# Designs tried in a protein design run: designed miniproteins, single chains, continued (2). Part 97

Each design is a single chain, and the fold is of that chain. pLDDT is the mean over its residues in the fold that is shown.

## One batch from the design tools (miniprotein)

Design m7359
Fold by ESMFold2-Fast:
Structure m7359 (fold): chain A 64 residues (1-64)
Amino acid sequence: MKEEYEKAVEVLSELTGLSKETVEKMIEKYPEAVIHFLELAKKFRPEKAEEIEKAIEVIKKLLE
């Protein structure tokens, strides 16, 4: 796994409480929904905004 992708999965797993495997499947099947969730999560966890923004960037690159 690419380091950037691994970090994005870690951030999502921590924010959702879901396993890394579940989060990877969500990104694969519903990347746009995952991005919307992360945008919302930034509003509730401003202290993690930088990490969340990095995860959004990584997932957006998967849509290219």
Scores: mean pLDDT 79

Design m7360
Fold by ESMFold2-Fast:
Parts: sequence; structure tokens; C-alpha cells
Structure m7360 (fold): chain A 94 residues (1-94)
Amino acid sequence: LTPREIAEGLADSTIELVESGRLSVLDAAVVLAVMTFDSSLFKRAYDARKNNDVEKSLEIMEYSLRLLAMQAGLSPEEAEEIARETVERLREIS
């Protein structure tokens, strides 16, 4: 199991949960922010959800996914690519 497989697995799971309707984009952004253990990022995700701000939630998801992918062992470049691709797919289904 490589760092890339871990990051892709997280991305795919996020897409599946939103696509299936089990999580809204707003809820998924909060979950990912919690996984970063960054309290400031969590607060921003929570505020975006409270305000029903889908665009802000997608921005927070991209940042959170990038951070989590880097924590899994990907380079900043690879992490940015996976995060960007994931959020673009989420825009299509939102």
C-alpha cells in the first residue's frame, strides 16, 4: 500500500459518499477538516456548512485533501493534483 494508493483511497471514498448521498459536500468538508486535526480549518468548514456555502466548502475540501495526502506521504505537487481532481469531480455531482 503506497502513499498514492492511500491518498487515492481517501479521495475515492469521499466522492462515493457524496455521490451516494450519504454525505452532502458541506458535511464532507467538515469530516475532512476534522481528519486534519486543524481546529482553524474545522471552524471554517463548520461556518461554511452553517451558511450553506457550497463553494467555500469545496475550497476547504481541496485544502484538507491536499494536507491529508501530504500527511500520507505524497509530495506537495502530487497532493495538489489529487485534491484538485477530486474537488472538480465533486463540483460535477453537486
Scores: mean pLDDT 86

Design m7361
Fold by ESMFold2-Fast:
Structure m7361 (fold): chain A 63 residues (1-63)
Amino acid sequence: MEKVRRLLQAVVDGNSEEAGRLARELIEKYGLDGDVIDRWATRALLTGNVEEAAAELEKEIEK
């Protein structure tokens, strides 16, 4: 899902406005848990691997 990748990329890039907007859309539209978003955003920041973190976060939406 493109929005998940954009969210995690925005977090890594330090674009807090874009990251907050995308996180809000995912929570409101898909009922995604904010704590789950924070977990994978933190992992993307620590590893620099946006694609891996995005794939795992997308699985949480598809449950």
Scores: mean pLDDT 80

Design m7362
Fold by ESMFold2-Fast:
Structure m7362 (fold): chain A 63 residues (1-63)
Amino acid sequence: ARTEAIKLVGEAIQEAIDRGDLSVEVLRELFEKKLAEARKAGYSDEVIAEMERVAENALADFA
């Protein structure tokens, strides 16, 4: 759960880096997109909840 959540959130951060835009707005958009994709892919509620926690912590670091 935690490892998968960190990987998925990390992929969103890497996409922001590749775009050259690490703004909170872009990071939030990419995290929201990744969460929606994970829900559709059938990831467990535990993974989704952990992704939300990891994403919130990442946003706090960039804000």
Scores: mean pLDDT 77

Design m7363
Fold by ESMFold2-Fast:
Structure m7363 (fold): chain A 101 residues (1-101)
Amino acid sequence: MELARAVREALEEARRIVRDGKVTFEQAKNRVLELAKKKGVKVLIAETDEEYREAWRRAQREGAIVASGLIGAVATYLLLERDVAVPGMGTPRTIEDPPPP
């Protein structure tokens, strides 16, 4: 499966699910973490820009997927359910990790 295409399709589906108002951030977060544990994948979920920077730093060290915001959490859930390996999701070009010291 082509990763870029799978990520795009998951993000489009996640946007539809979020627009329908059927999932809260807390519900998406809990479901993603449960599914990730079941599949042996480490996922870090970030709601704020500061949480995202810390999660990305940890993901680089621990080999985790970073899910940013509600749409990112739902998209990560869909990708894990479909057995797609994802290095990171919802990374805006403007949110940069602090450079190593």
Scores: mean pLDDT 67

Design m7364
Fold by ESMFold2-Fast:
Structure m7364 (fold): chain A 93 residues (1-93)
Amino acid sequence: LEELIKKLESPDLKEQVKARNEFLSTPLTEEDLPLLAEALKSKNPIVQSVALQKLFDLAERGLAEPLKEVLEELTKSPDPIIQGKAKRILELI
């Protein structure tokens, strides 16, 4: 999972797409929440976006509550995509 996050920062678009698909298809548990929190705090908007998509699945399962504070900070993001995704996840928790 940590390796996939690094590949999301690759300048190669094919590597980014492969890493995104692999990350999104990887099943996550509560043990992965600290790594997701770090991804959400990333200065790379691609990493943040992918982490938010994955967190949406966890929120639907009732597992995202520990990341509520990080999500509230992301609703202040200047990126409208990041802001919108964070708001939607917060509605689930």
Scores: mean pLDDT 78

Design m7365
Fold by ESMFold2-Fast:
Structure m7365 (fold): chain A 64 residues (1-64)
Amino acid sequence: SSSEIAELRKKIDELNKKSEELRKQMLANLNNKEKFRELAFEEASITVEIMLLYTKIKELEKEA
């Protein structure tokens, strides 16, 4: 439904903001190998989540 798609788009917006903040933290931790790896893993996880949400939106648009 259009309401469900709107909810998913809001989640994507929130995840994009979190991703932006994580990228800033990664830049601040370029000399800390362990912390950088931790932040990079979190960033990768968010990227995958965003991709899955876009896939879900596409499925919902096809069903409507």
Scores: mean pLDDT 87

Design m7366
Fold by ESMFold2-Fast:
Structure m7366 (fold): chain A 63 residues (1-63)
Amino acid sequence: SGKDILEEAARILERNGLYEAAETVRSFENLEELKANLWKLPTDIRTLIAVVLHDLGVDLSKP
């Protein structure tokens, strides 16, 4: 589950010209996998993804 939220996050990033962050989001199978690997991403990419996920109502403090 969570694939639809990833696609929505990727679309938001892409609309703002953030193509690398959008492709990074699309590379994950689901939201749980993205959350588990978020801390391993480069700081700039991680920050952009975290902001968009937070705006979409995703709690990044919980697994």
Scores: mean pLDDT 83

Design m7367
Fold by ESMFold2-Fast:
Structure m7367 (fold): chain A 89 residues (1-89)
Amino acid sequence: DLEEKIRKLLEEAGKAIEAGDYEKALELFEEAIKLAEELAKKDPVKGYYYLSLAYGGRGEVLEKLGKKEEAEKYRELAKEYFLKAMELK
């Protein structure tokens, strides 16, 4: 069920980006990150995968807002967690 909540937050964040509501998208990605961190404690592979997606999405929004340095930080985190998820498979 925790995974389902994360999926819905990521889906809503994507819709917020399409609508140009970047502040809402950031809030939704931050909530998804918190839930994915919780999921990672119980299921590291799934948790790291969703952390990768949420960090990547946050990075995209920050880039659209002109926060280039912050965006790069979150893109690096997205790559890091994607690799962690792949290594545990």
Scores: mean pLDDT 88

Design m7368
Fold by ESMFold2-Fast:
Structure m7368 (fold): chain A 59 residues (1-59)
Amino acid sequence: SEMEITIEQFRILSDGTDRIIEVRIYRLRTGELSDQEVEEREREIVQETNQRVNDLLRS
């Protein structure tokens, strides 16, 4: 149903947000990622999250 799709969209977006927060926490704790590497990982997460939403909407 449309409502169930909306809830699943929210879950996908929340998962993506949590992954971005984890990257930032890792950077703060370890200092191992450059600003560019953080931006690249965040971009990958955004693209993957958008793809998951698109796949859901096309199903």
Scores: mean pLDDT 83

Design m7369
Fold by ESMFold2-Fast:
Structure m7369 (fold): chain A 97 residues (1-97)
Amino acid sequence: GPRSLAERIAETIYEAVKAGIIPKENALPVLEHLLLKGRPLTDEERKKYGIPYGLQLFLIQEVKKLNEEEKLATLDAVERLFGPEYREEIEKIRSKL
């Protein structure tokens, strides 16, 4: 179901941050880009955010499958995993969907 895909995307980003694969401060900017623009990051954007090419390819393939309801469910899952300190930034992304 939609929530299952949303949860997998959120968990993938959370685990990447936990493993030190992407800087914590860049997780939401990357997610915002993928959800709002529906395109891969440029090489310049990818290097700026410190996200590996392979992780970006996985995330964009999954994000492209989401409808608007599933994009909102992804943000809900991200808030649950990252915690209440991210609520304001997540709400700003939500308002742009």
Scores: mean pLDDT 84

Design m7370
Fold by ESMFold2-Fast:
Structure m7370 (fold): chain A 75 residues (1-75)
Amino acid sequence: AAAILEAAEAYAAKLRALAATLPPEAAALLEEIADAVLEAARALAEGDEARARAINEAALPVGEELRRALLAAQA
């Protein structure tokens, strides 16, 4: 349980560091993904697999928005 949360915190920190190098729109979306990673890890640590699954599914459209924002930033 603690190991899952520690791994998720390390991963979220890497995502937030990357967000600091991106345009504000893409950075905000990546921060949402980092938050979702931590929330899902907390749910898993509590044994709530259904909640973790729901959080991951809700994050899928945010990932698509991030992809679109990054493509727009190339212009």
Scores: mean pLDDT 80

Design m7371
Fold by ESMFold2-Fast:
Order: C-alpha cells, then structure tokens, then sequence
Structure m7371 (fold): chain A 100 residues (1-100)
C-alpha cells in the first residue's frame, strides 16, 4: 500500500537519524535514540493492525515532542539532528493525513 511504502522510507530515514544521535556519544543522544527505536516499534504495530487513525496520532505526537526537545537543546549539533527528526515526523504525518 502507499502507506506501507511511505512508512518504509520514513523508518529508513529515522534509523539514519537515530544513528546520528548515537554517534554523538552522549547520554542524551542515547536516550533520544531509544525513543526513536520505541516509536518505530509502535508505528510498525499500528501499521500491521491497519490502525491508521492511531498511527497518525502517534506520528503527530512524536513530531510535537521532538520539536520541543529541539527547542530546549543547548547543543547545536544535537539541536540540528532533533530539528531534522521533527521535520521528518511532521512531513510523514501530513502525507498520512492526505492518504487517510
């Protein structure tokens, strides 16, 4: 389905950003990388259940959360990664809302 193709690309891009968080070698980067992993597992479950309403809500809430983390970050490198994560989640939410 178009949602499955969209989410496979989204997962790949989020996994790349998760690796960037881990590459920082900081405790904050490790915690945020774990949040990405948890998010991807929850999104996959909702996709398998075809619960697109809950999936859209999950992506939207994650986008808002990572946008807030980006605003509060004082580390410029971490801030840039978090802004990219938030933007990706926002774009995926918009595309899912167009499909469902």
Amino acid sequence: SEAEELLEEHKKRLEELRQKLLSLGTPEGEVLAQLIETHLKEAQKLLEEKDYESLIKLEKEAAEMFREYAKRSTDPELKEILEEIAKLLEETTEKLEELY
Scores: mean pLDDT 88

Design m7372
Fold by ESMFold2-Fast:
Structure m7372 (fold): chain A 75 residues (1-75)
Amino acid sequence: SDPRHQHARQALRHISLAQQYKQQGKDDEARQHAQQALRHLKQAVRSGEVSDRNRASFLQTLGDILGVPVAELER
């Protein structure tokens, strides 16, 4: 396990959980994990752990789960 990629790994884990809960109709749990994923994703982007290509894809997924446009998440 590499500490330099910790935020990217946490973001991916929470994205996966958010998608699973969303598919189960557990919207509150999905939203909670999506918000945790967003926080870790922002840290991973700041530390250079995530490519621009992957960042865009992850933000789109989180926007879909949270019901907000990607621009709202990029603050």
Scores: mean pLDDT 80

Design m7373
Fold by ESMFold2-Fast:
Structure m7373 (fold): chain A 60 residues (1-60)
Amino acid sequence: SLTYAQIKEALTKLGKGHYARAVYNFLQKEEAEGGKVDKESFVKIAPLFDIDPEAAAKAL
């Protein structure tokens, strides 16, 4: 699973480190509902935060 530190580092590389807490909270909420806090889920939600999915995948 992805840690908050890994998500923050990835988003910082994309110039969007200010979204790190919001993205992590969204993924944790998904995990509580049977989802996963992983690379695939991060890439899937990236467009909701104006992040290109391909760029999100490469940042991890």
Scores: mean pLDDT 80

Design m7374
Fold by ESMFold2-Fast:
Structure m7374 (fold): chain A 79 residues (1-79)
Amino acid sequence: GSKEEQIKQAIEAKNKGDAAFKEKNYSEAIKYYNEAIYLYGTVLGWSHPDVQANMEKHAEAVKKLGKPPSEHPALPSPP
């Protein structure tokens, strides 16, 4: 799909994450925020404000769940 479609999917994933967070379904919120981060990051670049905003949401959901950080963080290790 186009970059616009990927951004739209990222927005939808973020909204689903927000809804799951409100329902206290933190595992689902983490899943959707991670999807949004990946989609924004691959389209807009990892330093983009939308990526950073969703990383903050992801971190808050992780804190609520008490889950250890995923081995696949939003930002890949630089070379």
Scores: mean pLDDT 75

Design m7375
Fold by ESMFold2-Fast:
Structure m7375 (fold): chain A 64 residues (1-64)
Amino acid sequence: AKEYGLKGAEAGQRGDAEAAAKYGELAAKNSPNEDQKKSGEAAARAGRAGDATAAAVGSYEASL
């Protein structure tokens, strides 16, 4: 989960919303913690909507 969240944060920071969404989804699926899962799901939703900044933030939170 942590490595996917960090990759999503990096992708979102460079403006790659689609990659950030994909890594946010992977972080959510691999998270044993409900808060990290929700953060990853929020990142995936934001990235699919084209919001790379929100996707980066949610992916980073899913890495914690």
Scores: mean pLDDT 78

Design m7376
Fold by ESMFold2-Fast:
Structure m7376 (fold): chain A 77 residues (1-77)
Amino acid sequence: MSDAQAAADVAALAAAVDALEAAPHPDPAIQYSTLGILRAAADFVAAHASDEAVRAAARATAARADALIARIKAEEA
């Protein structure tokens, strides 16, 4: 993965998380699954990107997805 491609991928993942937060799926299970996929993709970039700024952005995106997942789990209790 090139750093330019990794940076573009992180920007796309962050935008996808933003979109899901702004307009959540009406089914919480689908919202949870989609956020889980985005979080896993962000974790992959954080582990494999060579640029520290890209890794930091990927970790921030993963943390945001985790926070949204945690809120869904709390609502299911």
Scores: mean pLDDT 81

Design m7377
Fold by ESMFold2-Fast:
Structure m7377 (fold): chain A 78 residues (1-78)
Amino acid sequence: MKELEKRLKELEKETEKLLKEAKALGDKEAIELVEMAKMYLSVARENLKLKNYKGAKEHIEIAEEYIEQAKKKIAEKK
């Protein structure tokens, strides 16, 4: 599904940016949250390759939750 591929790619780019910001701030909790998001996005990518669109969507949604938590942690320290 093209829309899930696009969403996954955008979130991967977002996690790379957030990880760089979290490391610059020395926020271990934010780093861990971004790493969790990256793990779930990796599983989502594998599900897309297997054409398990439901599994891909579920893992993308979990990754988005971790990304939002990481953003909040980073924003608190800026």
Scores: mean pLDDT 84

Design m7378
Fold by ESMFold2-Fast:
Structure m7378 (fold): chain A 83 residues (1-83)
Amino acid sequence: PRPSEETIARALELLAAYDPAAYAALGGDREVLRTVAEYTPLGSSLIPQSERLDPAVVAAEAIMGVRRLPAEELAPLYERLRA
C-alpha cells in the first residue's frame, strides 16, 4: 500500500536526519519519495529494528537505499517507477 502524506512527511524528516545526502539527491519530491518507498524497501543499520514496523521508517530506509545504488541502476529504477 502507498504511504500517506503524513508518512512521507515523517520519512523526509528521518531521511534529513539520518542521510541528508539522500534527501538532497531525491530533491524532496514527495511523489517520487512515495513511489520509491512503495517499490524499493531496503534495510538500514541507522534505524533500530523496533521502529521498522513504522511506515515512515520503512519509507526512509527505502529512500536511503535508493541513494546508495550506482547511477546505472538508478536510471532503470526511476524509469520503471514512472511507468
Scores: mean pLDDT 51

Design m7379
Fold by ESMFold2-Fast:
Structure m7379 (fold): chain A 78 residues (1-78)
Amino acid sequence: SLEDIILEALREAIPRFSPAVQAIVEETLARDHPSAGALLEDLAARLAKLMATMSPEEQAAVLALLGELLRRIGERVA
């Protein structure tokens, strides 16, 4: 399912993130969500809050990793 693809891709990506981003992803995955969409919305909100405290260079690095994650999810769904 799409939910399983998203959860698998997120778990595989965790070691590639900085410790602060890893904590946000792990905390989001530990919470109950009614759908994959709700999980992604919660993750996006938490990441946006964290990224607001980052430098432009740190923000760019996180966005690059998120882009790679979305690309891999798209490949598995295609």
Scores: mean pLDDT 78

Design m7380
Fold by ESMFold2-Fast:
Structure m7380 (fold): chain A 63 residues (1-63)
Amino acid sequence: MEYPPDVVAFLAELGVPVAELEAVATALHDAGLRSREEVLAADPARLAEVVGEALAERIVAAR
């Protein structure tokens, strides 16, 4: 897979369903968020635009 392994693993830890992992990882990659560190450091409003408010809140809680 072309996705960073750390991002996919992090999304799975947050409870993203297997069927959604590829779509969410692709959306983050297309937004320029290509590592676990970049995803964790991203602005919460930007995350909500890319992956939706519920998942953005889970990412923020994981900081």
Scores: mean pLDDT 75

Design m7381
Fold by ESMFold2-Fast:
Structure m7381 (fold): chain A 64 residues (1-64)
Amino acid sequence: GINETVLRVVAAELSKASGLSREEVEALIVNAITTGDESNVKYLCEKSGLSEETIKRALEACKE
């Protein structure tokens, strides 16, 4: 499942880095985890300037 507490913290930090709303980032993270669609990871990388490795580690932290 998804750790909702970790998701909120990760989404808040990625929101600051990307300029996207926290709610939009939460939706992107949930969609990436539940569907495996790499386009969500790519979009977060493009908007935040963070590496794919950094984004993928953040997503892994959200998994229970």
Scores: mean pLDDT 85

Design m7382
Fold by ESMFold2-Fast:
Structure m7382 (fold): chain A 70 residues (1-70)
Amino acid sequence: GSRLTLDLLGGQTVMTGFVVGEEVRKEALEARRRADELASQSPEGLLEAMDLVLEEAGRVAERYQEKLKK
């Protein structure tokens, strides 16, 4: 299902990407990059980074669900 998955992801990104998709992706990518740098520095940073990513992922998912739910 690689092609089917790509099509579904593309369609989903386009539908949400008009206002939220691109901005959310940019912010998530930036946060991930910072977390990756921190994780690379020390084991303490790795744990903190994992917690931050999980919390942010939860928020993004909630916002996405809210937009999807009329």
Scores: mean pLDDT 59

Design m7383
Fold by ESMFold2-Fast:
Formats: sequence, structure tokens, C-alpha cells
Structure m7383 (fold): chain A 85 residues (1-85)
Amino acid sequence: MKKIAVIEVEGRLGAATARAVAAQAQAAIDAGADVVVILAPQGLSPEGEQVLQDFYQSLAAQKSRTALYLALSREEAEAIIERAR
């Protein structure tokens, strides 16, 4: 079974919260997560979206094997988790 980490965000994801979430996602990747799902049901600010986009680019540059997903609903997060099993 794949090691799946879920990071649930309370409220709208602004720049500061997105940086904290990116750090938490990196810690999960470093701990051996195969899949990381960021659940942000209240969505992202443009600044939060930019921070996460920069993080995605950083992971791609590092050739990370971990799959990183953004879910905007619990149902979307559950579908990602089921597909990753």
C-alpha cells in the first residue's frame, strides 16, 4: 500500500498558510510519503496559489517521486486517495 499523507487546511489558503502547508508537505515527502493530498475546501488566494505553484515547480526540479495533489473538497480528496491505493 502507498504511504498517503493528507494535509487539511482550515480557512482560505493565503501566502503564509500556503508556506506552512508547503513545509508540512515537504516534511511528509522527507518521511517517505508516496502521495500528499492538500485539502483546501475554502480555496486559495492568488498569493497562496503562487506559493503552491512555486512549491510544485521546486518538486519537479528536484525530480521528486512523490505525487502532490490539491483537493478543493473532501469528496475530491477521497477520490484521489482511493485511486492512489
Scores: mean pLDDT 84

Design m7384
Fold by ESMFold2-Fast:
Structure m7384 (fold): chain A 72 residues (1-72)
Amino acid sequence: MLSKEEVLERLREGRRLVEEGNLEEAARLAAELAEQSEGEISILAGKAARYAREGNAEEALEALEKGIALAE
């Protein structure tokens, strides 16, 4: 299981990837984070992965930002 600091770093990396338009890598990282985390963070990471796979950068970014706020 990832530590809270590792979760936060991966969420921030996912946000950066979405902002750069790298939705494929953002989806991969978010999907891995969803599998390696629990509770609301896992749900938000799963949503971010799904939206990134669908090409919905806006919703993926929102899910990641909510995850970052929760992990802080």
Scores: mean pLDDT 85

Design m7385
Fold by ESMFold2-Fast:
Structure m7385 (fold): chain A 66 residues (1-66)
Amino acid sequence: HMEEIKEKEKKISEANRLLMRGALAYLQGRRDEARRLFDEAVKIAETVSKEIAERYRKQAEEILAR
């Protein structure tokens, strides 16, 4: 069971990294890349935690609404 927990932690870390990269891409004017990165981050988060996925979705929406 410990391996399953570590895999979930790895996925959350990856999703968080994608969310950060998306935010940076948006700040650099790369909106299409930001949108793709946000979508991927939310998809990965959804496989682990609906709560985390919802939080990521809200953050992405706030950034893209600028």
Scores: mean pLDDT 80

Design m7386
Fold by ESMFold2-Fast:
Structure m7386 (fold): chain A 60 residues (1-60)
Amino acid sequence: SEIEEVKKRIDELHAEADRLSAQADAETDLNKRTELYFKAAEVAAEIIHEIMKLKGLEKE
């Protein structure tokens, strides 16, 4: 179902955000670390968007 597809995407995005944050925490180059944190923040924004989509599907 579309609801299950969105839920799986949210799980995948959480895994990616966690991976990027862990990679950033291990990074010794300040510029690269900042870039990784920025990428993690972008993924977090995608998660919020997908959650909003899921709420719409559950109500309709």
Scores: mean pLDDT 84

Design m7387
Fold by ESMFold2-Fast:
Structure m7387 (fold): chain A 95 residues (1-95)
Amino acid sequence: DLAARIEALLDRYVELVAAGAPESVLAGPLGEIVSLVSGLVGDMLSGKISAEEAAEILRRAGLEGLAEKVENGSRDIDADVIDAEVQARVAARLA
């Protein structure tokens, strides 16, 4: 349940941001999200999973913008793109 792991990390990251945690504390969950999503994208690019399966996992994890990019055929999902989506989800939840 990769989606559940990413969702739990995203929820934890949002809680830490809301609590005013320093970057040294935020880096852990963010780095793990980036690593897990990069692995998922790598599996998609290597043909181990379909783009549809990757998009479903990303959507269930709450990373809807990345799911849309995958569905639209984007292959340029790097760490900066993943980080930007995480920050967008944080902003949406704290608005």
Scores: mean pLDDT 86

Design m7388
Fold by ESMFold2-Fast:
Structure m7388 (fold): chain A 82 residues (1-82)
Amino acid sequence: MSKEEIRKIVAEAVKIVALDLGVSEEQAEKIAELTYEKLKEAETPEEVYEATKESALEAGLSEEQAEIIAKAAKNVYEELLE
């Protein structure tokens, strides 16, 4: 799987989890886009967690919501590693 494909899958998972938390579709899409861009420089599950958390906070989510989304992104990323 390419790094670009991994980023796309993680960003989609971020959108799904945000929607499940009651975030609007527009806000969830913004978080996914921000995460996708920040993940270009992420090489580890920990960096994926931090990038996703930062994206959610920048989009205006609470710390608690950001942590839930970041954990989900990290878990998906770990599953995609060989």
Scores: mean pLDDT 84

Design m7389
Fold by ESMFold2-Fast:
Structure m7389 (fold): chain A 82 residues (1-82)
Amino acid sequence: PILDSRLSADAQAARKALIDQLKAAQDAIDSGDVDKAEAEAKKLKAAGAKLVAASSGIARDITDAFVAMTLTVTEKGIKKAK
């Protein structure tokens, strides 16, 4: 992906952690467990903040936008969980 070519090794490790956390949040949403989905979304927000902090320049701007989009999608998923 476009972002991978602009990230340092440290930022790539933080990105992997964010993707792993996103999968956990999505699994919780798909299971319909709202409490678990909210807990995973909180962890996802923390992982996103670490990735943004590990980025710089244009890569930081792209990463910040990616994190914001990911959190918005997760919030919409939680709202639909029953």
Scores: mean pLDDT 70

Design m7390
Fold by ESMFold2-Fast:
Structure m7390 (fold): chain A 87 residues (1-87)
Amino acid sequence: SEAVEEALRHADEMARILKEAGLESLARFYARGVRQAVLDGDPEAVRRIAESAIEGAKKLDPENAEQVIKALREHAERIVALVEEMK
C-alpha cells in the first residue's frame, strides 16, 4: 500500500517535470503508462515506458534534455525498486 503510493508519487512528480518542460503529451503518456505498470506490478513495463519518455525528451534543447533525462532515469529506478519490493 505505502510502496504503491510512493511509486505513484514518483510517477506524478516526473509527469509534472515533463509538463513544466513543455512536454504535456509526454507527461500524460508517462503518468498513465507508469501508473498502470505500478498497479500491474510490472517493473519491466516501467523500464520500457521510461525509455520511451527519454527518447521523447531528447527532442528538447540539449541543456533541458540532459536534466529531464536524468530525472526520468532517477524516478524510473526508484519506481522499479518499489514495484519489485511489492512482490
Scores: mean pLDDT 81

Design m7391
Fold by ESMFold2-Fast:
Structure m7391 (fold): chain A 71 residues (1-71)
Amino acid sequence: AAERAGKIGEGYMAAIRGEDPEKVAELSGISVEEAERIRKAVQAALDTMNAGGSPGEAGLKAREVLEEARR
């Protein structure tokens, strides 16, 4: 539903801003463990862009990190 999607979006924005995992979890309504996963995905995307990767490559890398951690 829209409520969950909105909270997740706020969590992603907080992670992009470099907020603590606890704050990301609070904003997105998820666990701190899930927030750490989102933060790692965002960091992987930033690392990809800093290495000269495209925004598309960064997004794909972030998705891979998220999928791996969901197992």
Scores: mean pLDDT 69

Design m7392
Fold by ESMFold2-Fast:
Structure m7392 (fold): chain A 59 residues (1-59)
Amino acid sequence: MTYAKLTGLTALVAQKESGVKEGDELEVVEFVDENNVKVRLPDGSLAIIPKESVELIEK
């Protein structure tokens, strides 16, 4: 299963309203395009995050 580990940029800009922080690992539900992934946030909502702002981890 693929996870996106949030960087500081992602936590401060894209994910502030969802209560996530730098270093959090979110499930990748979809690869939207070459540069973006769709992840599930802790509140159950979905967010699109630039791949360059996350570390992709397979578990």
Scores: mean pLDDT 70

Design m7393
Fold by ESMFold2-Fast:
Structure m7393 (fold): chain A 76 residues (1-76)
Amino acid sequence: MVRELKEEIRKVAEEKGLTLTDAEIERLARLFAEQGFTPAQVRKLLNSTPAGIALTDDLSDEIKRALLDWVDREVA
């Protein structure tokens, strides 16, 4: 579960040209695993806009913050 989420996060980061540390990938994977997300759901969320992420009721505040940090790096 966490391993599959780590691989999907790494793949999406590579597709977007983002450089993440193993620690950052592991933290994101654990947050998603705690909420029961699948790799497909994670891929969809990582490709969402900041407004879409903020308005998603099923996401914990920790996941929303991590995803907003991800998007902030993508547009920096």
Scores: mean pLDDT 71

Design m7394
Fold by ESMFold2-Fast:
Structure m7394 (fold): chain A 62 residues (1-62)
Amino acid sequence: SWLDGLSAEELAELARRYLEQGRVSEARVYLGQAQLKGLPQDTVDELAALLGRALTERPEPL
């Protein structure tokens, strides 16, 4: 798929963008793909913290 052609950094940027839009389900998917492609753990932890904060402020079904 087109997603398979993206770098870990590009997927992390998509995750951040969706998170800023309040689209936490999409952000979670892109973060997961970025992690699978070798995104550094410190960056994963940063985005996961932002995702957790967003889920606390605007929870949505998984």
Scores: mean pLDDT 75

Design m7395
Fold by ESMFold2-Fast:
Structure m7395 (fold): chain A 96 residues (1-96)
Amino acid sequence: AEAEARIPPLIAGLTDPSPEVRAEAAMGLAKVLSSLPRDEAQALLLKHRAALEPPLIRALTDPSPRVRLAAQYLLDVISIVDPELAQRILEAVRAR
């Protein structure tokens, strides 16, 4: 599927050396998830959770304020689609 094909490169973008690319990747993920019906967004999140969770936790504590803001927006979208995953990510960030 078109939306699914975009998820892996956007997840990879979360670890890019450029803060502009990391912020764009987080916003891109949020846009993809927001554009899908909830059931499709949930299925994509479930499939990609293991790859997404570690770089998103890092992005929420990124040295760039722009990256942190974009990651927070992505987390807000995830909290609507998969509230259990959002809670796990928040707990992991708070434990650091």
Scores: mean pLDDT 85

